# Ledger of designs, part 90: designed miniproteins, single chains

Each design is a single chain, and the fold is of that chain. pLDDT is the mean over its residues in the fold that is shown.

## One batch from the design tools (miniprotein)

Design m3117
Fold by ESMFold2-Fast:
Structure m3117 (fold): chain A 98 residues (1-98)
Amino acid sequence: MSVEEQIERLNRLAKEFNEAVKNNDEEKVRKVAKELVDFAEETGLSKELTEKLRELLEKNASIEEIKKVASELLEEVQLELVQLAGEQNIEIPKVDIP
């Protein structure tokens, strides 16, 4: 999977996750978290947070714990992909970080 394809897939997962959280859709939150773990394992990104989220999902941990760790994983994977894209001279749309 190319870096551009990885960024596109991450953006889709982030959107789906945020919508599920806003709608209090616990089943969709768990589903998207599992897809996020699968994606991160395929790419080798953020190994520590990926393993932590996988363990929480396997233990059927609380939705609050899953939301917290999934959010942390999304942020970390996004930062790693932004760095990787920069190293490959791929122009990334400016995300306004305050």
Scores: mean pLDDT 79

Design m3118
Fold by ESMFold2-Fast:
Structure m3118 (fold): chain A 109 residues (1-109)
Amino acid sequence: KGAELRLEIEIELGLARIALALDMPELARKQLEKAVELVVRGLKDPDPEVRLAAAEMAPAVAEELARVGDREGLERLREALREAAENDPDPEVREAAREALEVVEELLE
């Protein structure tokens, strides 16, 4: 499950990067919206391995959102990661979410 989520997020990130290289920013934004949704839903999964995968992948998604200027996507990631960092029952997931949250908050400055 965690490996599947990582692959799905990597596919959306790869498609977004290709779209940007082809000067198709609207398509890139659409692929990144899907990546944000995958992370946000993954952070709420009943499987801690899936939640960990979502938290660990969040920084890569945040970097691409910053590149295309998607502040709304960054704010959505920030809220989901903050909730996971404070409230997730798994300490490894909380730590990964806290590290990802620091990256997202820096990009929002």
Scores: mean pLDDT 89

Design m3119
Fold by ESMFold2-Fast:
Structure m3119 (fold): chain A 92 residues (1-92)
Amino acid sequence: MAEEVARELEELAARLRAALAAGAPAATLAELVARAYEAARRAAELLPEATPEQRERILAALREVEAAVLEFVATADEATLKAVQEALRAAA
């Protein structure tokens, strides 16, 4: 469970970075950010019962997602950011 969630987070972070570098459409970026946020939420729910090793693994993966999302927020235009906010509200 912890390894699966961590791997999903790492894959989403890598895909978001690749999409940003490639100039992907706003809709694609919004979907990736929304999925990364949902995966991060699931990972956070696992932390209280995680072993120290599982916690380190999850936190390392969460840092990768955080870095990718912060890079996205720093570089994205306002229209893309609004699309992401709408996707996150729909997912919540």
Scores: mean pLDDT 78

Design m3120
Fold by ESMFold2-Fast:
Structure m3120 (fold): chain A 80 residues (1-80)
Amino acid sequence: MKAEKQAILEELEQLLREMEQQGVPLEEQLRIAAEFFEEQGLETLARAYRLLLQLHRDGRAPDADEVAVGRAAVALAEEI
């Protein structure tokens, strides 16, 4: 695994964990995650999180673990 990508993923996981502990709604967490990836220049991951936010609003809400899995899958697909 590339150390740089792993560090970014760990930073996001820590941020999401802190927001969860503070009671921040999932919708807001997904929005912040998308903005975080956009600021890091990870456009595909940012778009994936925006899509997950839309699915949440449409009544198909993945939990935080599913969001993390989806993000990992998108990152792997972009490397191919």
Scores: mean pLDDT 67

Design m3121
Fold by ESMFold2-Fast:
Structure m3121 (fold): chain A 95 residues (1-95)
Amino acid sequence: HMEELRRLAEKGALAAHKLRETLAPGEKIPLPKKYIEAIREVALAESDLPVDFSVLVEDPSLTDEEAEELAKEFEKKKEEMEKQAQALREAEALA
């Protein structure tokens, strides 16, 4: 079911972006196989994912709960950045 895969892939993408902030440039991002497979399937069906699945590597030591925590942290930062960007767009419209 694509809706379930999309949610799983989105969670994996958010966790990957958070991990990307802590990794050196060029290092592959470790994710549980479950998220990598979901990202691959959604990327093949849709071109809207914010992460290239080719930079991902399976890490069986990373738990689902740890991946969810990372995704949650990045989502909070993303929402904060979006609010700031929206405020800037509104200020520019008034200028």
Scores: mean pLDDT 69

Design m3122
Fold by ESMFold2-Fast:
Structure m3122 (fold): chain A 120 residues (1-120)
Amino acid sequence: GGGRSSIDALNALNDRLRAIAAAIRAGRALDADQRAFIRRVYRRLRRLGRRARRRARRYGDSFFRSIEAELRAQGLSDEQIEIVIGMFIAGVLGLPLSDLRTLVDHLLAEEGRPAIPRIP
């Protein structure tokens, strides 16, 4: 189980995610530290999804393999699949999924990259 330090870190992360997502939704300009944080969150989500995909292949996890197959059938790239799986896992771990999605959508739009499709 998570210790007190892990819970404190999660609460601080959630507060920061909500604050930046609120700024984006309000159309406020982001500072350099906020943009660096969004890029770090994106990289962490991608790594989380990549680790889950690697574990699913190694240990025969049917759940994540099923999700990957469905996303691939819908035409998602490997990077987009990693982000979707990473966001799903982050949401299960107690991170605010809607705020994470807002940060990801903002980064992709700022970099002129295609939006990740919303799965119904």
Scores: mean pLDDT 83

Design m3123
Fold by ESMFold2-Fast:
Structure m3123 (fold): chain A 74 residues (1-74)
Amino acid sequence: MKVSKELREAIKKIVNEFWEKIQDLSEEERDKAFKELAKKINEIVERYNNGDITLEQAVEELKKEAEKIIEKLK
């Protein structure tokens, strides 16, 4: 209940922005990129749930990982 809704909304926004940025790629490359992002989301959410990182750190790291994936596709 506490902060979980905030993280969920942040993830949704990051995922939507990421999806929009990869629309110019082939279906196979988009699927691969999205699966890589999903893996990073799961890793960061697990660390957040374990108390290893704050909400702010989780959001920052998610944005950074999404940016790295997009950069590799250029």
Scores: mean pLDDT 79

Design m3124
Fold by ESMFold2-Fast:
Structure m3124 (fold): chain A 67 residues (1-67)
Amino acid sequence: SIAEARALFEAGRFEEAAALLVELGEAGDPLLGIMLSRHPDNPVLREAAARIAEAAGDLARAARLRA
């Protein structure tokens, strides 16, 4: 759930939070955007956002997040 992902993020468990948000897909994107605004260079969060973008068909956004 989004609440579970938020709790994991607040605990510093970024890999587990990111994995849950990827499973939620586009529904997880708003929370992941907040997480990225606080940790813009975090590679785990950038990769999670790239996977959501890729699954949604936004290949340009996915490529930028992985660069």
Scores: mean pLDDT 81

Design m3125
Fold by ESMFold2-Fast:
Structure m3125 (fold): chain A 72 residues (1-72)
Amino acid sequence: SMEEAARRAAEAAARAGLAGDAEGARKYTQIGSEHGPEAGITAGTAGAYAALEAGDREAMEASLQAMREAGG
């Protein structure tokens, strides 16, 4: 389902953020955005908070940038 795909994107973004994978965090946030702006915001937020918890500023910025790009 679309809801399941959006949830999986958010989970993947969070895992990438925790791992310090900035490119993965950006990618999964963008995949979330393909399911709608709210899904993109959810994925980007999950990725950014996970990256912040891991202390990775680059992964956090990548998630936030992907969220901003989804708004255009």
Scores: mean pLDDT 79

Design m3126
Fold by ESMFold2-Fast:
Structure m3126 (fold): chain A 100 residues (1-100)
Amino acid sequence: SAAVARLREAARRMFEKRLELNPDVVLSDEQLAAIEARIDAEVAALVAMLQGMSRAQLEQLLADVRAAIADFRARGADPEQIALAEAIRAVIEAVLEEKR
């Protein structure tokens, strides 16, 4: 889904930011592929977990994520952290919409 694709992109951007902070780290194509596979696996696991949750659990989690985003913005958190939280929010909203 578009929301899941956005979450994968946000997770990748967080990883890219970590590499920017450590310019001496040189990763091989194999190491980059392994990290991409891990990001994909963790995103898939999160989506599966959310799909298994009740509407009430998802609504509570959505409220918590929205509060976290507001706190991140108020504190001037890194744009990558805010983008990741917003992507998670979008996935929760999409799962809730599917459950009706």
Scores: mean pLDDT 85

Design m3127
Fold by ESMFold2-Fast:
Structure m3127 (fold): chain A 77 residues (1-77)
Amino acid sequence: MDLSPEAQAALDRAIEEEKRMIEEGASQEEIDAWLRERSDELLRQGLGEVAALLDMAADLGVPVSTLVEGSRRVQSR
């Protein structure tokens, strides 16, 4: 995935916050709502690629880390 360092940092932060929400006992519904809210914030900053990933994770019902792991493995070869 071709993300700028700024976009990658935003994505990494979203993954960290998602993990913290899970540790705090947040429901999948709460995580889904949070992902969509974060996506909107990132769109306002012009980070649409990261926003699209968060929306896709919410739509598919998978952790953002799952999508990022796929991207990282492609990057790592």
Scores: mean pLDDT 75

Design m3128
Fold by ESMFold2-Fast:
Structure m3128 (fold): chain A 67 residues (1-67)
Amino acid sequence: MSSLLQSQIDTLLDQLKKSEEQLLKQAKYYEQVDHNPDLAKQILQRRERARRGVEEVVQRIKQAIEE
């Protein structure tokens, strides 16, 4: 069970990394090319919320593994 949960954690962290890269590219595009700083800000806020959400889930999974 613990190795399966570790694989799930690794998958979530990999997905977060890929999501961050994609959102950063989109934010840069809207800020620099589309000249829409409000949309870029919304994308960056979404990225930050997604990161915090994944970190919370990872912490909860780690706690569950120890039980």
Scores: mean pLDDT 73

Design m3129
Fold by ESMFold2-Fast:
Structure m3129 (fold): chain A 94 residues (1-94)
Amino acid sequence: MSEEERLARLIRYLLKPLNLSEEEIEEVIKKILEGEDIEKVLGEYIDNEVLRKAYVKIIEAFLNSKDVEEFRKKLKEINQEDIADELIEIAFGV
Protein backbone atom coordinates (compact mmCIF):
# COMPACT_ATOMS: atom_id res chain seq x y z
CA MET A 1 0.00 0.00 0.00
CA SER A 2 1.40 3.42 -0.98
CA GLU A 3 1.76 6.29 1.54
CA GLU A 4 -0.97 8.13 -0.42
CA GLU A 5 -3.33 5.13 -0.08
CA ARG A 6 -2.54 4.90 3.67
CA LEU A 7 -3.28 8.61 4.16
CA ALA A 8 -6.53 8.22 2.19
CA ARG A 9 -7.63 5.30 4.43
CA LEU A 10 -6.85 7.29 7.60
CA ILE A 11 -8.76 10.39 6.40
CA ARG A 12 -11.78 8.30 5.32
CA TYR A 13 -11.83 6.61 8.73
CA LEU A 14 -11.64 9.92 10.65
CA LEU A 15 -14.33 11.61 8.50
CA LYS A 16 -16.77 8.63 8.41
CA PRO A 17 -18.73 9.76 11.56
CA LEU A 18 -19.33 13.20 9.94
CA ASN A 19 -21.50 11.74 7.11
CA LEU A 20 -19.61 13.62 4.38
CA SER A 21 -20.16 12.58 0.75
CA GLU A 22 -17.51 10.46 -1.02
CA GLU A 23 -16.80 13.50 -3.25
CA GLU A 24 -16.16 15.73 -0.18
CA ILE A 25 -13.84 13.10 1.37
CA GLU A 26 -11.90 12.75 -1.93
CA GLU A 27 -11.53 16.56 -2.09
CA VAL A 28 -10.10 16.64 1.48
CA ILE A 29 -7.62 13.85 0.62
CA LYS A 30 -6.58 15.62 -2.61
CA LYS A 31 -6.00 18.99 -0.90
CA ILE A 32 -3.93 17.45 1.91
CA LEU A 33 -1.85 15.43 -0.60
CA GLU A 34 -1.27 18.68 -2.58
CA GLY A 35 0.20 20.23 0.58
CA GLU A 36 -2.66 22.51 1.61
CA ASP A 37 -2.87 23.45 5.31
CA ILE A 38 -4.64 20.61 7.14
CA GLU A 39 -6.35 22.91 9.70
CA LYS A 40 -7.73 25.10 6.88
CA VAL A 41 -8.93 22.10 4.82
CA LEU A 42 -10.64 20.41 7.80
CA GLY A 43 -12.06 23.78 8.94
CA GLU A 44 -14.32 23.75 5.85
CA TYR A 45 -16.04 20.56 7.15
CA ILE A 46 -15.52 20.39 10.95
CA ASP A 47 -16.99 23.18 13.10
CA ASN A 48 -16.10 21.45 16.41
CA GLU A 49 -12.74 22.98 17.38
CA VAL A 50 -11.68 20.12 19.72
CA LEU A 51 -12.46 17.40 17.13
CA ARG A 52 -10.84 19.38 14.29
CA LYS A 53 -7.61 19.95 16.27
CA ALA A 54 -7.46 16.24 17.24
CA TYR A 55 -7.84 15.18 13.58
CA VAL A 56 -5.20 17.73 12.44
CA LYS A 57 -2.73 16.33 15.01
CA ILE A 58 -3.46 12.71 13.98
CA ILE A 59 -2.96 13.47 10.25
CA GLU A 60 0.22 15.49 10.99
CA ALA A 61 1.51 12.59 13.15
CA PHE A 62 0.96 10.23 10.20
CA LEU A 63 2.66 12.55 7.67
CA ASN A 64 5.68 13.05 9.99
CA SER A 65 6.11 9.30 10.70
CA LYS A 66 8.33 7.00 8.61
CA ASP A 67 6.93 3.75 10.05
CA VAL A 68 4.34 2.17 12.38
CA GLU A 69 6.60 2.53 15.47
CA GLU A 70 7.09 6.29 14.99
CA PHE A 71 3.35 6.81 14.28
CA ARG A 72 2.47 4.94 17.51
CA LYS A 73 4.94 7.10 19.47
CA LYS A 74 3.52 10.35 18.00
CA LEU A 75 -0.07 9.25 18.75
CA LYS A 76 0.90 8.79 22.43
CA GLU A 77 2.49 12.28 22.48
CA ILE A 78 -0.80 13.85 21.25
CA ASN A 79 -2.89 11.90 23.82
CA GLN A 80 -4.43 9.47 21.28
CA GLU A 81 -2.88 6.31 22.84
CA ASP A 82 -6.30 4.66 23.44
CA ILE A 83 -7.04 4.54 19.68
CA ALA A 84 -3.45 4.02 18.45
CA ASP A 85 -3.90 0.32 17.54
CA GLU A 86 -7.09 1.11 15.58
CA LEU A 87 -5.50 4.05 13.70
CA ILE A 88 -2.41 1.95 12.89
CA GLU A 89 -4.59 -0.89 11.53
CA ILE A 90 -6.56 1.59 9.38
CA ALA A 91 -3.54 3.56 8.10
CA PHE A 92 -1.02 0.70 7.60
CA GLY A 93 -3.39 -2.25 7.09
CA VAL A 94 -1.72 -4.32 9.85
Scores: mean pLDDT 83

Design m3130
Fold by ESMFold2-Fast:
Structure m3130 (fold): chain A 100 residues (1-100)
Amino acid sequence: KTEELAKYYEENEERLEELAKKAREEMPEEVEYWREIIREALESLGVKASDEEVDKIAGALAMGDNEGALAAIAKVALENGVDAEELLKAINEARNKAAE
């Protein structure tokens, strides 16, 4: 599944980039909320991601594009040798922590 999601990312990279830009323009506070959550999750796993990669995940999550979000997560996970489900779990845990 991780490799298939990463392939979806490669095939839809331009769309995900445009979605991230739209999310930042229409929902800047929601994007910033998700960026903080994602960065916390990445730090907890020792995973490295560019600001552009974080923006694509945050933008997709802010806009409710679950497929795009999973694809961007899988891309980052694959590049760092971690499972996409582990990164998704870390994001969910960081979100719960931020709600406290």
Scores: mean pLDDT 81

Design m3131
Fold by ESMFold2-Fast:
Structure m3131 (fold): chain A 81 residues (1-81)
Amino acid sequence: KDKLIEEGIELMKQGQKLYEEKKYEEAIKKYEEAIELFEKALGKNSLAVARAKYNLAKALEANGKLSEAEKLKKEALEIVK
């Protein structure tokens, strides 16, 4: 579990860097990979998954995928309830 969490955190950092470089499609892929690892390690309703989904939503919005981003923001908010 700890190794999956550490790998997920590293993917989040890579995604954030790509987002800052405006490489939104590449950032999306890194955030999607991070979500998969966090879900496997911590379950689908963990705070780590919520944060990763929120960052994925921001990258999707920047890439013009507004409807997909809105869905992920809603999912992230439901997790932190």
Scores: mean pLDDT 85

Design m3132
Fold by ESMFold2-Fast:
Structure m3132 (fold): chain A 104 residues (1-104)
Amino acid sequence: SERAAIAARVVEALELVRRADALVAAGADSPEAQAAAREALEAARRAFAEYLAYEAGVPVEYVERMARGEDVPEEVAERLERVARELEERGGEELLARWRREAA
């Protein structure tokens, strides 16, 4: 399903962030470690934007517009804020477990 595919991308992006964080911790001043960390964070940002857009039932372009501080329709902003609050309230480990179940 589309939900499973999106959840799988979120899980993959979080694994990349975890690996990149370990590299930065070992070599914070390394250009390679810094580049890996930036790439991992960007992958996570894209995956989370896609998941947020899917759960809110809006195009991902609106999530990217809001991230840039651009105006979006009030109904779109309300839906995105509701989904974002629900994700924040559940906590990281519970969300990761849910995404792993949805990806399976």
Scores: mean pLDDT 77

Design m3133
Fold by ESMFold2-Fast:
Structure m3133 (fold): chain A 69 residues (1-69)
Amino acid sequence: SMAEEEQAILDKLESDPELREKIAKKLSEEFGIPLETAEKLLLGEEVEGVSPEELRKFVELAKEELKKI
């Protein structure tokens, strides 16, 4: 399920701070959001103004970027 895929990605990023920082920087540029906001999203923290649809796109982009690394 999408929720299981999302959790697996977030767990991997939590265990690897260097990888998380690289992904957060790319997502910050793609979404036009602050780096701090992108890092909070990758840690599974709630961020005001981020819809479930935006979170889904965020996780999909993070998954794609992980495949490139």
Scores: mean pLDDT 72

Design m3134
Fold by ESMFold2-Fast:
Structure m3134 (fold): chain A 87 residues (1-87)
Amino acid sequence: MHMDEKKIEEAKRQKEEAERLTEAARAGELSVEELQAGAEKMYKDAEKNIEWARESSPETGKILMEAAGVNLRAALTLAGEAQKLAR
C-alpha cells in the first residue's frame, strides 16, 4: 500500500518533469550538456518505472508503464534537440 502510493507519486512528478524539460528543450532554453543530462535521466526514470511495473499490481503497473512511455518520449526529444545543437 504505502510503497505503491509512493511509486505513483514519484511517477507523477517524473511525468511533470519530463513535460517541463520537453517544453524547455523545444523553446531552445537548454544547452547541449543539459539536453544530454536530461535525456539520460529520462531513460533511467523509464527503466526504473518499467522495473517497478513488473513488481506492482496491474492497476499500479499500468500507471508506471504510462509514465515510462512519457519518459522515453522525453528522452528521444531531448536527444534529438541535442543533435541539432551539436557542433
Scores: mean pLDDT 83

Design m3135
Fold by ESMFold2-Fast:
Structure m3135 (fold): chain A 100 residues (1-100)
Amino acid sequence: RPLSVEQEASVLFAEGAVLKSSLYFTIEMLKKAKEEGNKERMEKYLKDLENIIKQVEELIERMKELKPQLSPEDQKQMDKMIEELKKTVEEAKKIAKELE
């Protein structure tokens, strides 16, 4: 049985919230590892960050594809999530480059 558009949107919003939280947590842990000079932890969190960024970029594309089928209110919430995810990804990429 196919999911309704509203059910698909709900799943994507939940995935977005989880991935956004994971990005913020990993960025924070990476910054702390750098401040502490812990090379092993830095390497681990850089790898985790790269993996999460890939998942977020894939999710953003899924969100963009579904967005036109949503109500105007849900479209606005989806746009907010996409923009927050994009900002977090750009911050993550900047931090990763600064640590190279």
Scores: mean pLDDT 84

Design m3136
Fold by ESMFold2-Fast:
Structure m3136 (fold): chain A 82 residues (1-82)
Amino acid sequence: MPKVVSVEEVKKKIDELKPTQVTITLTKDGLLVTLNVLDGTQLVKQEEFLIKGSKEELEKAARELVEYAKKRGIEVVSDPLK
């Protein structure tokens, strides 16, 4: 089950885990963020996080996380702002 966290906790996890790719999806329950670590053809680690808030807060969080990942050269598989 996805862990409920803040945007800052997700940023910290991105820095700690150094994922190959991230998926960001806006759902009815909040902003779902999945961090995937790939080693060649193997998914070696995956962590899911849920950020709760108002629509405006979640759109801001999504933008911040997309920018944070892209600045680090991490592939953004799903961008809810597109």
Scores: mean pLDDT 78

Design m3137
Fold by ESMFold2-Fast:
Structure m3137 (fold): chain A 88 residues (1-88)
Amino acid sequence: KERVLELLDRIEEKAKELAPTHPETANIILNAVKGLREAVERGDVFDAEVYATLLLIVLGIEKANGQRTPLLDEIERLVVEVDELLRA
């Protein structure tokens, strides 16, 4: 649990760094991270996995639309790590 919350803090930090250049994408990521954090805090692993999956889908769409940046690549790696920890 603590490791997942630490990773969510890092995702939030990276999304805030993204906000000046990609405000809409940053807002979508921050809203999804909020839902994921709430699910983790209440111990709802199923809802947490749903939010992690939605984040990966959103990131994939942004990359497909040519919005790829190093910050998005970093956020994707952190979300993958969260998803793996939730499935462990």
Scores: mean pLDDT 79

Design m3138
Fold by ESMFold2-Fast:
Structure m3138 (fold): chain A 82 residues (1-82)
Amino acid sequence: GSEMDKLQQELQDAVQAGDAEAAMKATLKLVELELKRRGISEEKIKKILEKMEKAGKEALEKGESAVEVVNKIVDVYFEEVN
């Protein structure tokens, strides 16, 4: 499969295992690939990913689930691209 297919599988496996750190990492890589595919500049991608990672780390520190961590970082992604 493509790199994107592999990362989607890694995200699914992490969520099923309750591995919030792995779920965050897989989601950040998926978003990076999607933004690169859309032709967004490397500088802008870096800023978006830094904001997403900050939100994910805050959720991890609060002991939130893998699903909750993914939802928080995805919410930041949609705020930054809309």
Scores: mean pLDDT 87

Design m3139
Fold by ESMFold2-Fast:
Structure m3139 (fold): chain A 107 residues (1-107)
Amino acid sequence: VDEMLELARAYAASTDPARAEALRAELVALARRSSVDELREVVRALFEEAERSTDPEVARRLALAALDVADVAMSKIEDPEERSKLASEATAGALRVVGREVDRRLA
């Protein structure tokens, strides 16, 4: 969990497109080797961190990292109900991040 969070944070903070892509690829590769439970924890933590971020670009990148991890987790879930629950959690997380950005611009 901590290694995936560290990779996602490094990706979100990167100003070099080549470095950002390399970090994102490393995150996805690590996610493929991780358990569904670990991936669900990472997705929740990344959306929570994105929602707390004051930098809209960092928030967007953290949300994208969370969606990448969620996609890997969904690919490992055979149960349609569990897959649907994760998809709903990921959608709700992404909408909260977008809502925070809209609220910040309107305030």
Scores: mean pLDDT 78

Design m3140
Fold by ESMFold2-Fast:
Structure m3140 (fold): chain A 72 residues (1-72)
Amino acid sequence: APDAALRAALAEEYSKLGEEKGKQIARDYPDLAPTPEEAAEIGKKVGYNAGIEVFDQLPPAARAARLAALAA
């Protein structure tokens, strides 16, 4: 279903953003963050959940635009 594909795509997108942000925080603030590897895993989980929330909160017009973009 297109909805399942969009949900998965947003979860993946935000998971990757979270992973990279986690790694950056660990590099920039080593005393405040876990290891880069641990920070990446935390970021992936936080990002995944954020992506799902974005999907759930998409207004109809934005959802239609995102589905069209995902299709091509």
Scores: mean pLDDT 78

Design m3141
Fold by ESMFold2-Fast:
Structure m3141 (fold): chain A 68 residues (1-68)
Amino acid sequence: SAAEAEARMKELLAEAVAAHADLPEEERQRFERQLLGLYVEAAEASRTEPAEVVVARFEAGLRALDAA
């Protein structure tokens, strides 16, 4: 469901923020902006796409940010 996808994405969002809490402030702010961008895109997609696809795309985006 959309509610389950939103709950899962919020959980992943909180985990990503916590994992990067020790970054220098400037890098942390940049990461948080990119993270919010991914979240907004996923929330918009959740209106038309299956929950599983939206969550998988969000997770892939988070992995790409961690690799950068």
Scores: mean pLDDT 80

Design m3142
Fold by ESMFold2-Fast:
Structure m3142 (fold): chain A 73 residues (1-73)
Amino acid sequence: SLSPLEREVRAALALIYASLTKNLAPDELKEEGEKAAQKFIDAANAYLSGDEETADKLFEEARKIVKEIEEKS
């Protein structure tokens, strides 16, 4: 399991991913970008609450959406 510091770091990284995804998604894929950003935020909250399994799942789901955006761009 992750240390408290590692959970904070992973939460911070997830929030960075959320911000970048929302900012860099093409206008045509804005809804997909917003959906991915929300999943990254939810992952950050799960890391901070100590629910690593849920956090990892949400982060992976968000990354799949980002890959779909990249494939359509």
Scores: mean pLDDT 87

Design m3143
Fold by ESMFold2-Fast:
Structure m3143 (fold): chain A 70 residues (1-70)
Amino acid sequence: SSDENEENIEIVIKALNENPELADDFIKAMNELAKLVSPEEVLKLAAKLIKEGKSIKEVIEELKKKTKEL
């Protein structure tokens, strides 16, 4: 739903603002995965991992791993 996508965007933006040193790597990892799935699916996955308490470094590595598996 639109509301879920808005929540996922807010979670990711907050994570980027709190981790500015990792923002470029995070955005790059999301963009690479989005080429294979969709921006909405990438945001959903990233937000889920953040909600599960993973560090932003761990989220970036999980996104990279998912890209390699596809």
Scores: mean pLDDT 84

Design m3144
Fold by ESMFold2-Fast:
Structure m3144 (fold): chain A 109 residues (1-109)
Amino acid sequence: SLLEQGAERLARTLSKELGIEEVFDEIRELLLDYMRRVDAVDPQRTAQILQQSLSLADEGHGLLALTLFLGLAEPLDPEGVEELKERLIELIEPINPKAAEILRHGLSS
């Protein structure tokens, strides 16, 4: 499915970029669960968000792609975005604390 492919592609690029391949499956599962949640709210908007985010992921910009995904999804589900962000930080911080800080504070636009 588009959601399964989207979650895998984003998780794969992010994990390679940040050197966190050991938590790839956990990241992929969190992203897929969240993508299914927001797709249930607005499937058309979710497809647009995925198209934009995965374009950056395909260029190797995993952290930027994730930040764009979270920012675009926030108006649809601000509570779910915050929960996903906290869970991702929990997984990333022990391995790459610098990347976790960027995710926590946001990337400079």
Scores: mean pLDDT 85

Design m3145
Fold by ESMFold2-Fast:
Structure m3145 (fold): chain A 87 residues (1-87)
Amino acid sequence: SAAERQRRLEALEAEHRARVARALAGEELPAEELERLEALARRMEPALKELAPEMEEAAATNTFSPEEKRRLVVRALLEAEERAAAA
């Protein structure tokens, strides 16, 4: 069960990293996908604001590129969505 969930999560992360990479390359995401991600971002905005100083510090230490930072945010939002759906 836990191993199956982990494989599913890894597959979702890979899929969404690919979508983020396409968006950053200038490829347009489907409107429904953008709306869903925007809705998730708004829901998670307070938590993201709490993390903003840590994310800024990570960027200052040259740990993440802007693309990697965006991918991490998308991953965190999707993990939060999955956990909320699972209870």
Scores: mean pLDDT 58

Design m3146
Fold by ESMFold2-Fast:
Structure m3146 (fold): chain A 105 residues (1-105)
Amino acid sequence: DKEKEVWKSLIDSLEESLKDLEELGADKDTLEEIRKLLAELRRLLEQDLSDPDVREEIFKVVAETYRLLLKAQAEAYNLPALDEEELEERVNAFLSNLEAILQEV
């Protein structure tokens, strides 16, 4: 299943980003929340991705995962905190790119 391979590659990439944040000394509670979301994404991949309810949930969980990673990254690199509007624009761009990739496989 090419779609599941795309999701697996994305989750692997997000797990590598999490490891980088751990090495930078990001907040442990935030890192633990991200780990739980990544575990939920892997669990959702075992389900039927053609089910609209499963599809809605996996996109919801990946959006939350990416949002937390962006916040943790800004803090770890001592960057200015992203405002809520900028954060949502980045999350929406990420989701749009992911949907475009998934439509091609």
Scores: mean pLDDT 85

Design m3147
Fold by ESMFold2-Fast:
Structure m3147 (fold): chain A 114 residues (1-114)
Amino acid sequence: NFLEELGKEAIEAGKKYNDEVLYRIGKSIFTYLEAGDLEQAKKAAIMAAVLTEAVKKAAEYREKGDERKADMYIGIAFAVLSDLPLSVLGDVDEELKEFYEELKELKKEVEKKL
């Protein structure tokens, strides 16, 4: 079950990177599935998939001592999830622009598979 796979990945990433929000979103997918709330399970799974990639990148930059860039990766995820243009974050480097397009495509692919 693709929803359960996305939930498990988010829980494991939340544990690995000590991200309480991602962990809770991953857990919520299983809670919604148990309740028969497929609509909320799908929405939580889309959020989990996008945030998992952002949290992974943020953790990489935190380990390098770049808290600002770590925060920007999380900001990209919120822009994508909110269907906002990248310009909401102002001027960003090419790496962050590429990540924004990558997460937009990921969100679209996950939505099609659900």
Scores: mean pLDDT 91

Design m3148
Fold by ESMFold2-Fast:
Structure m3148 (fold): chain A 80 residues (1-80)
Amino acid sequence: DPAAQAQAALDDLKNTSYSGDEALEVALKELVEAGLITPEEAERIKKAAREGKDPEVLEKFREKRIEYVQRLADIVAAAS
Protein backbone atom coordinates (compact mmCIF):
# COMPACT_ATOMS: atom_id res chain seq x y z
CA ASP A 1 0.00 0.00 0.00
CA PRO A 2 1.70 3.23 -1.20
CA ALA A 3 -0.13 5.34 1.42
CA ALA A 4 1.08 3.09 4.27
CA GLN A 5 4.64 3.17 2.89
CA ALA A 6 4.47 6.98 2.56
CA GLN A 7 3.17 7.34 6.14
CA ALA A 8 5.96 5.09 7.49
CA ALA A 9 8.61 7.10 5.61
CA LEU A 10 7.09 10.38 6.86
CA ASP A 11 7.18 9.10 10.46
CA ASP A 12 10.85 8.07 10.01
CA LEU A 13 11.68 11.55 8.67
CA LYS A 14 9.98 13.23 11.67
CA ASN A 15 11.57 10.91 14.27
CA THR A 16 15.21 10.90 13.10
CA SER A 17 17.87 13.55 13.82
CA TYR A 18 19.92 12.57 10.72
CA SER A 19 22.99 12.44 12.93
CA GLY A 20 25.10 9.41 12.15
CA ASP A 21 25.57 7.48 8.92
CA GLU A 22 22.57 5.11 9.21
CA ALA A 23 19.89 7.83 9.56
CA LEU A 24 21.52 9.92 6.83
CA GLU A 25 21.73 6.93 4.42
CA VAL A 26 18.02 6.12 4.96
CA ALA A 27 17.04 9.75 4.26
CA LEU A 28 19.23 9.89 1.13
CA LYS A 29 17.85 6.57 -0.18
CA GLU A 30 14.29 7.92 0.19
CA LEU A 31 15.18 11.14 -1.69
CA VAL A 32 16.81 9.15 -4.54
CA GLU A 33 13.82 6.76 -4.76
CA ALA A 34 11.47 9.79 -4.88
CA GLY A 35 13.56 11.26 -7.73
CA LEU A 36 14.36 14.44 -5.79
CA ILE A 37 18.14 13.87 -5.93
CA THR A 38 20.45 11.69 -8.02
CA PRO A 39 22.62 8.90 -6.55
CA GLU A 40 25.63 11.14 -7.28
CA GLU A 41 24.08 14.01 -5.27
CA ALA A 42 23.39 11.55 -2.41
CA GLU A 43 27.10 10.60 -2.32
CA ARG A 44 28.09 14.30 -2.26
CA ILE A 45 25.70 14.96 0.65
CA LYS A 46 27.13 11.97 2.57
CA LYS A 47 30.67 13.28 2.02
CA ALA A 48 29.72 16.86 2.98
CA ALA A 49 28.05 15.66 6.21
CA ARG A 50 30.97 13.36 7.09
CA GLU A 51 33.59 16.06 6.45
CA GLY A 52 31.54 18.95 7.90
CA LYS A 53 32.09 20.92 4.68
CA ASP A 54 30.06 22.36 1.78
CA PRO A 55 27.16 23.93 3.74
CA GLU A 56 25.39 24.65 0.41
CA VAL A 57 25.15 20.89 -0.25
CA LEU A 58 23.72 20.29 3.24
CA GLU A 59 21.25 23.17 2.78
CA LYS A 60 20.09 21.61 -0.51
CA PHE A 61 19.65 18.29 1.34
CA ARG A 62 17.44 20.02 3.95
CA GLU A 63 15.32 21.62 1.20
CA LYS A 64 14.90 18.26 -0.57
CA ARG A 65 13.87 16.61 2.72
CA ILE A 66 11.15 19.26 3.16
CA GLU A 67 9.97 18.69 -0.44
CA TYR A 68 9.90 14.91 0.15
CA VAL A 69 7.88 15.28 3.38
CA GLN A 70 5.37 17.49 1.51
CA ARG A 71 5.14 14.92 -1.31
CA LEU A 72 4.50 12.11 1.21
CA ALA A 73 1.81 14.22 2.92
CA ASP A 74 0.14 14.76 -0.46
CA ILE A 75 0.19 11.00 -1.22
CA VAL A 76 -1.35 10.19 2.19
CA ALA A 77 -4.03 12.88 1.70
CA ALA A 78 -4.86 11.59 -1.81
CA ALA A 79 -5.20 8.01 -0.49
CA SER A 80 -7.59 9.10 2.27
Scores: mean pLDDT 72

Design m3149
Fold by ESMFold2-Fast:
Structure m3149 (fold): chain A 74 residues (1-74)
Amino acid sequence: SAAELQALRDEVYPIVGTYLREQGYELSAEQVAAVADAVARHLAANPAERERWRKDPTGLLELAEAIARELAAA
């Protein structure tokens, strides 16, 4: 649902934003929001990964960094 996707975005955004900033990425708020949206959509499509995200976000943070790198290159 749209409400569920928005809740995932709200959960993911501060975690992804903090991580990318700590890794030295100088992304706009809109670019960080795009990365968070992509991660949230992935989690919504893969319910098993939602439980892993809450316990250990490391693998999905690596995915977020890959997406951020692509956006920074564009």
Scores: mean pLDDT 80

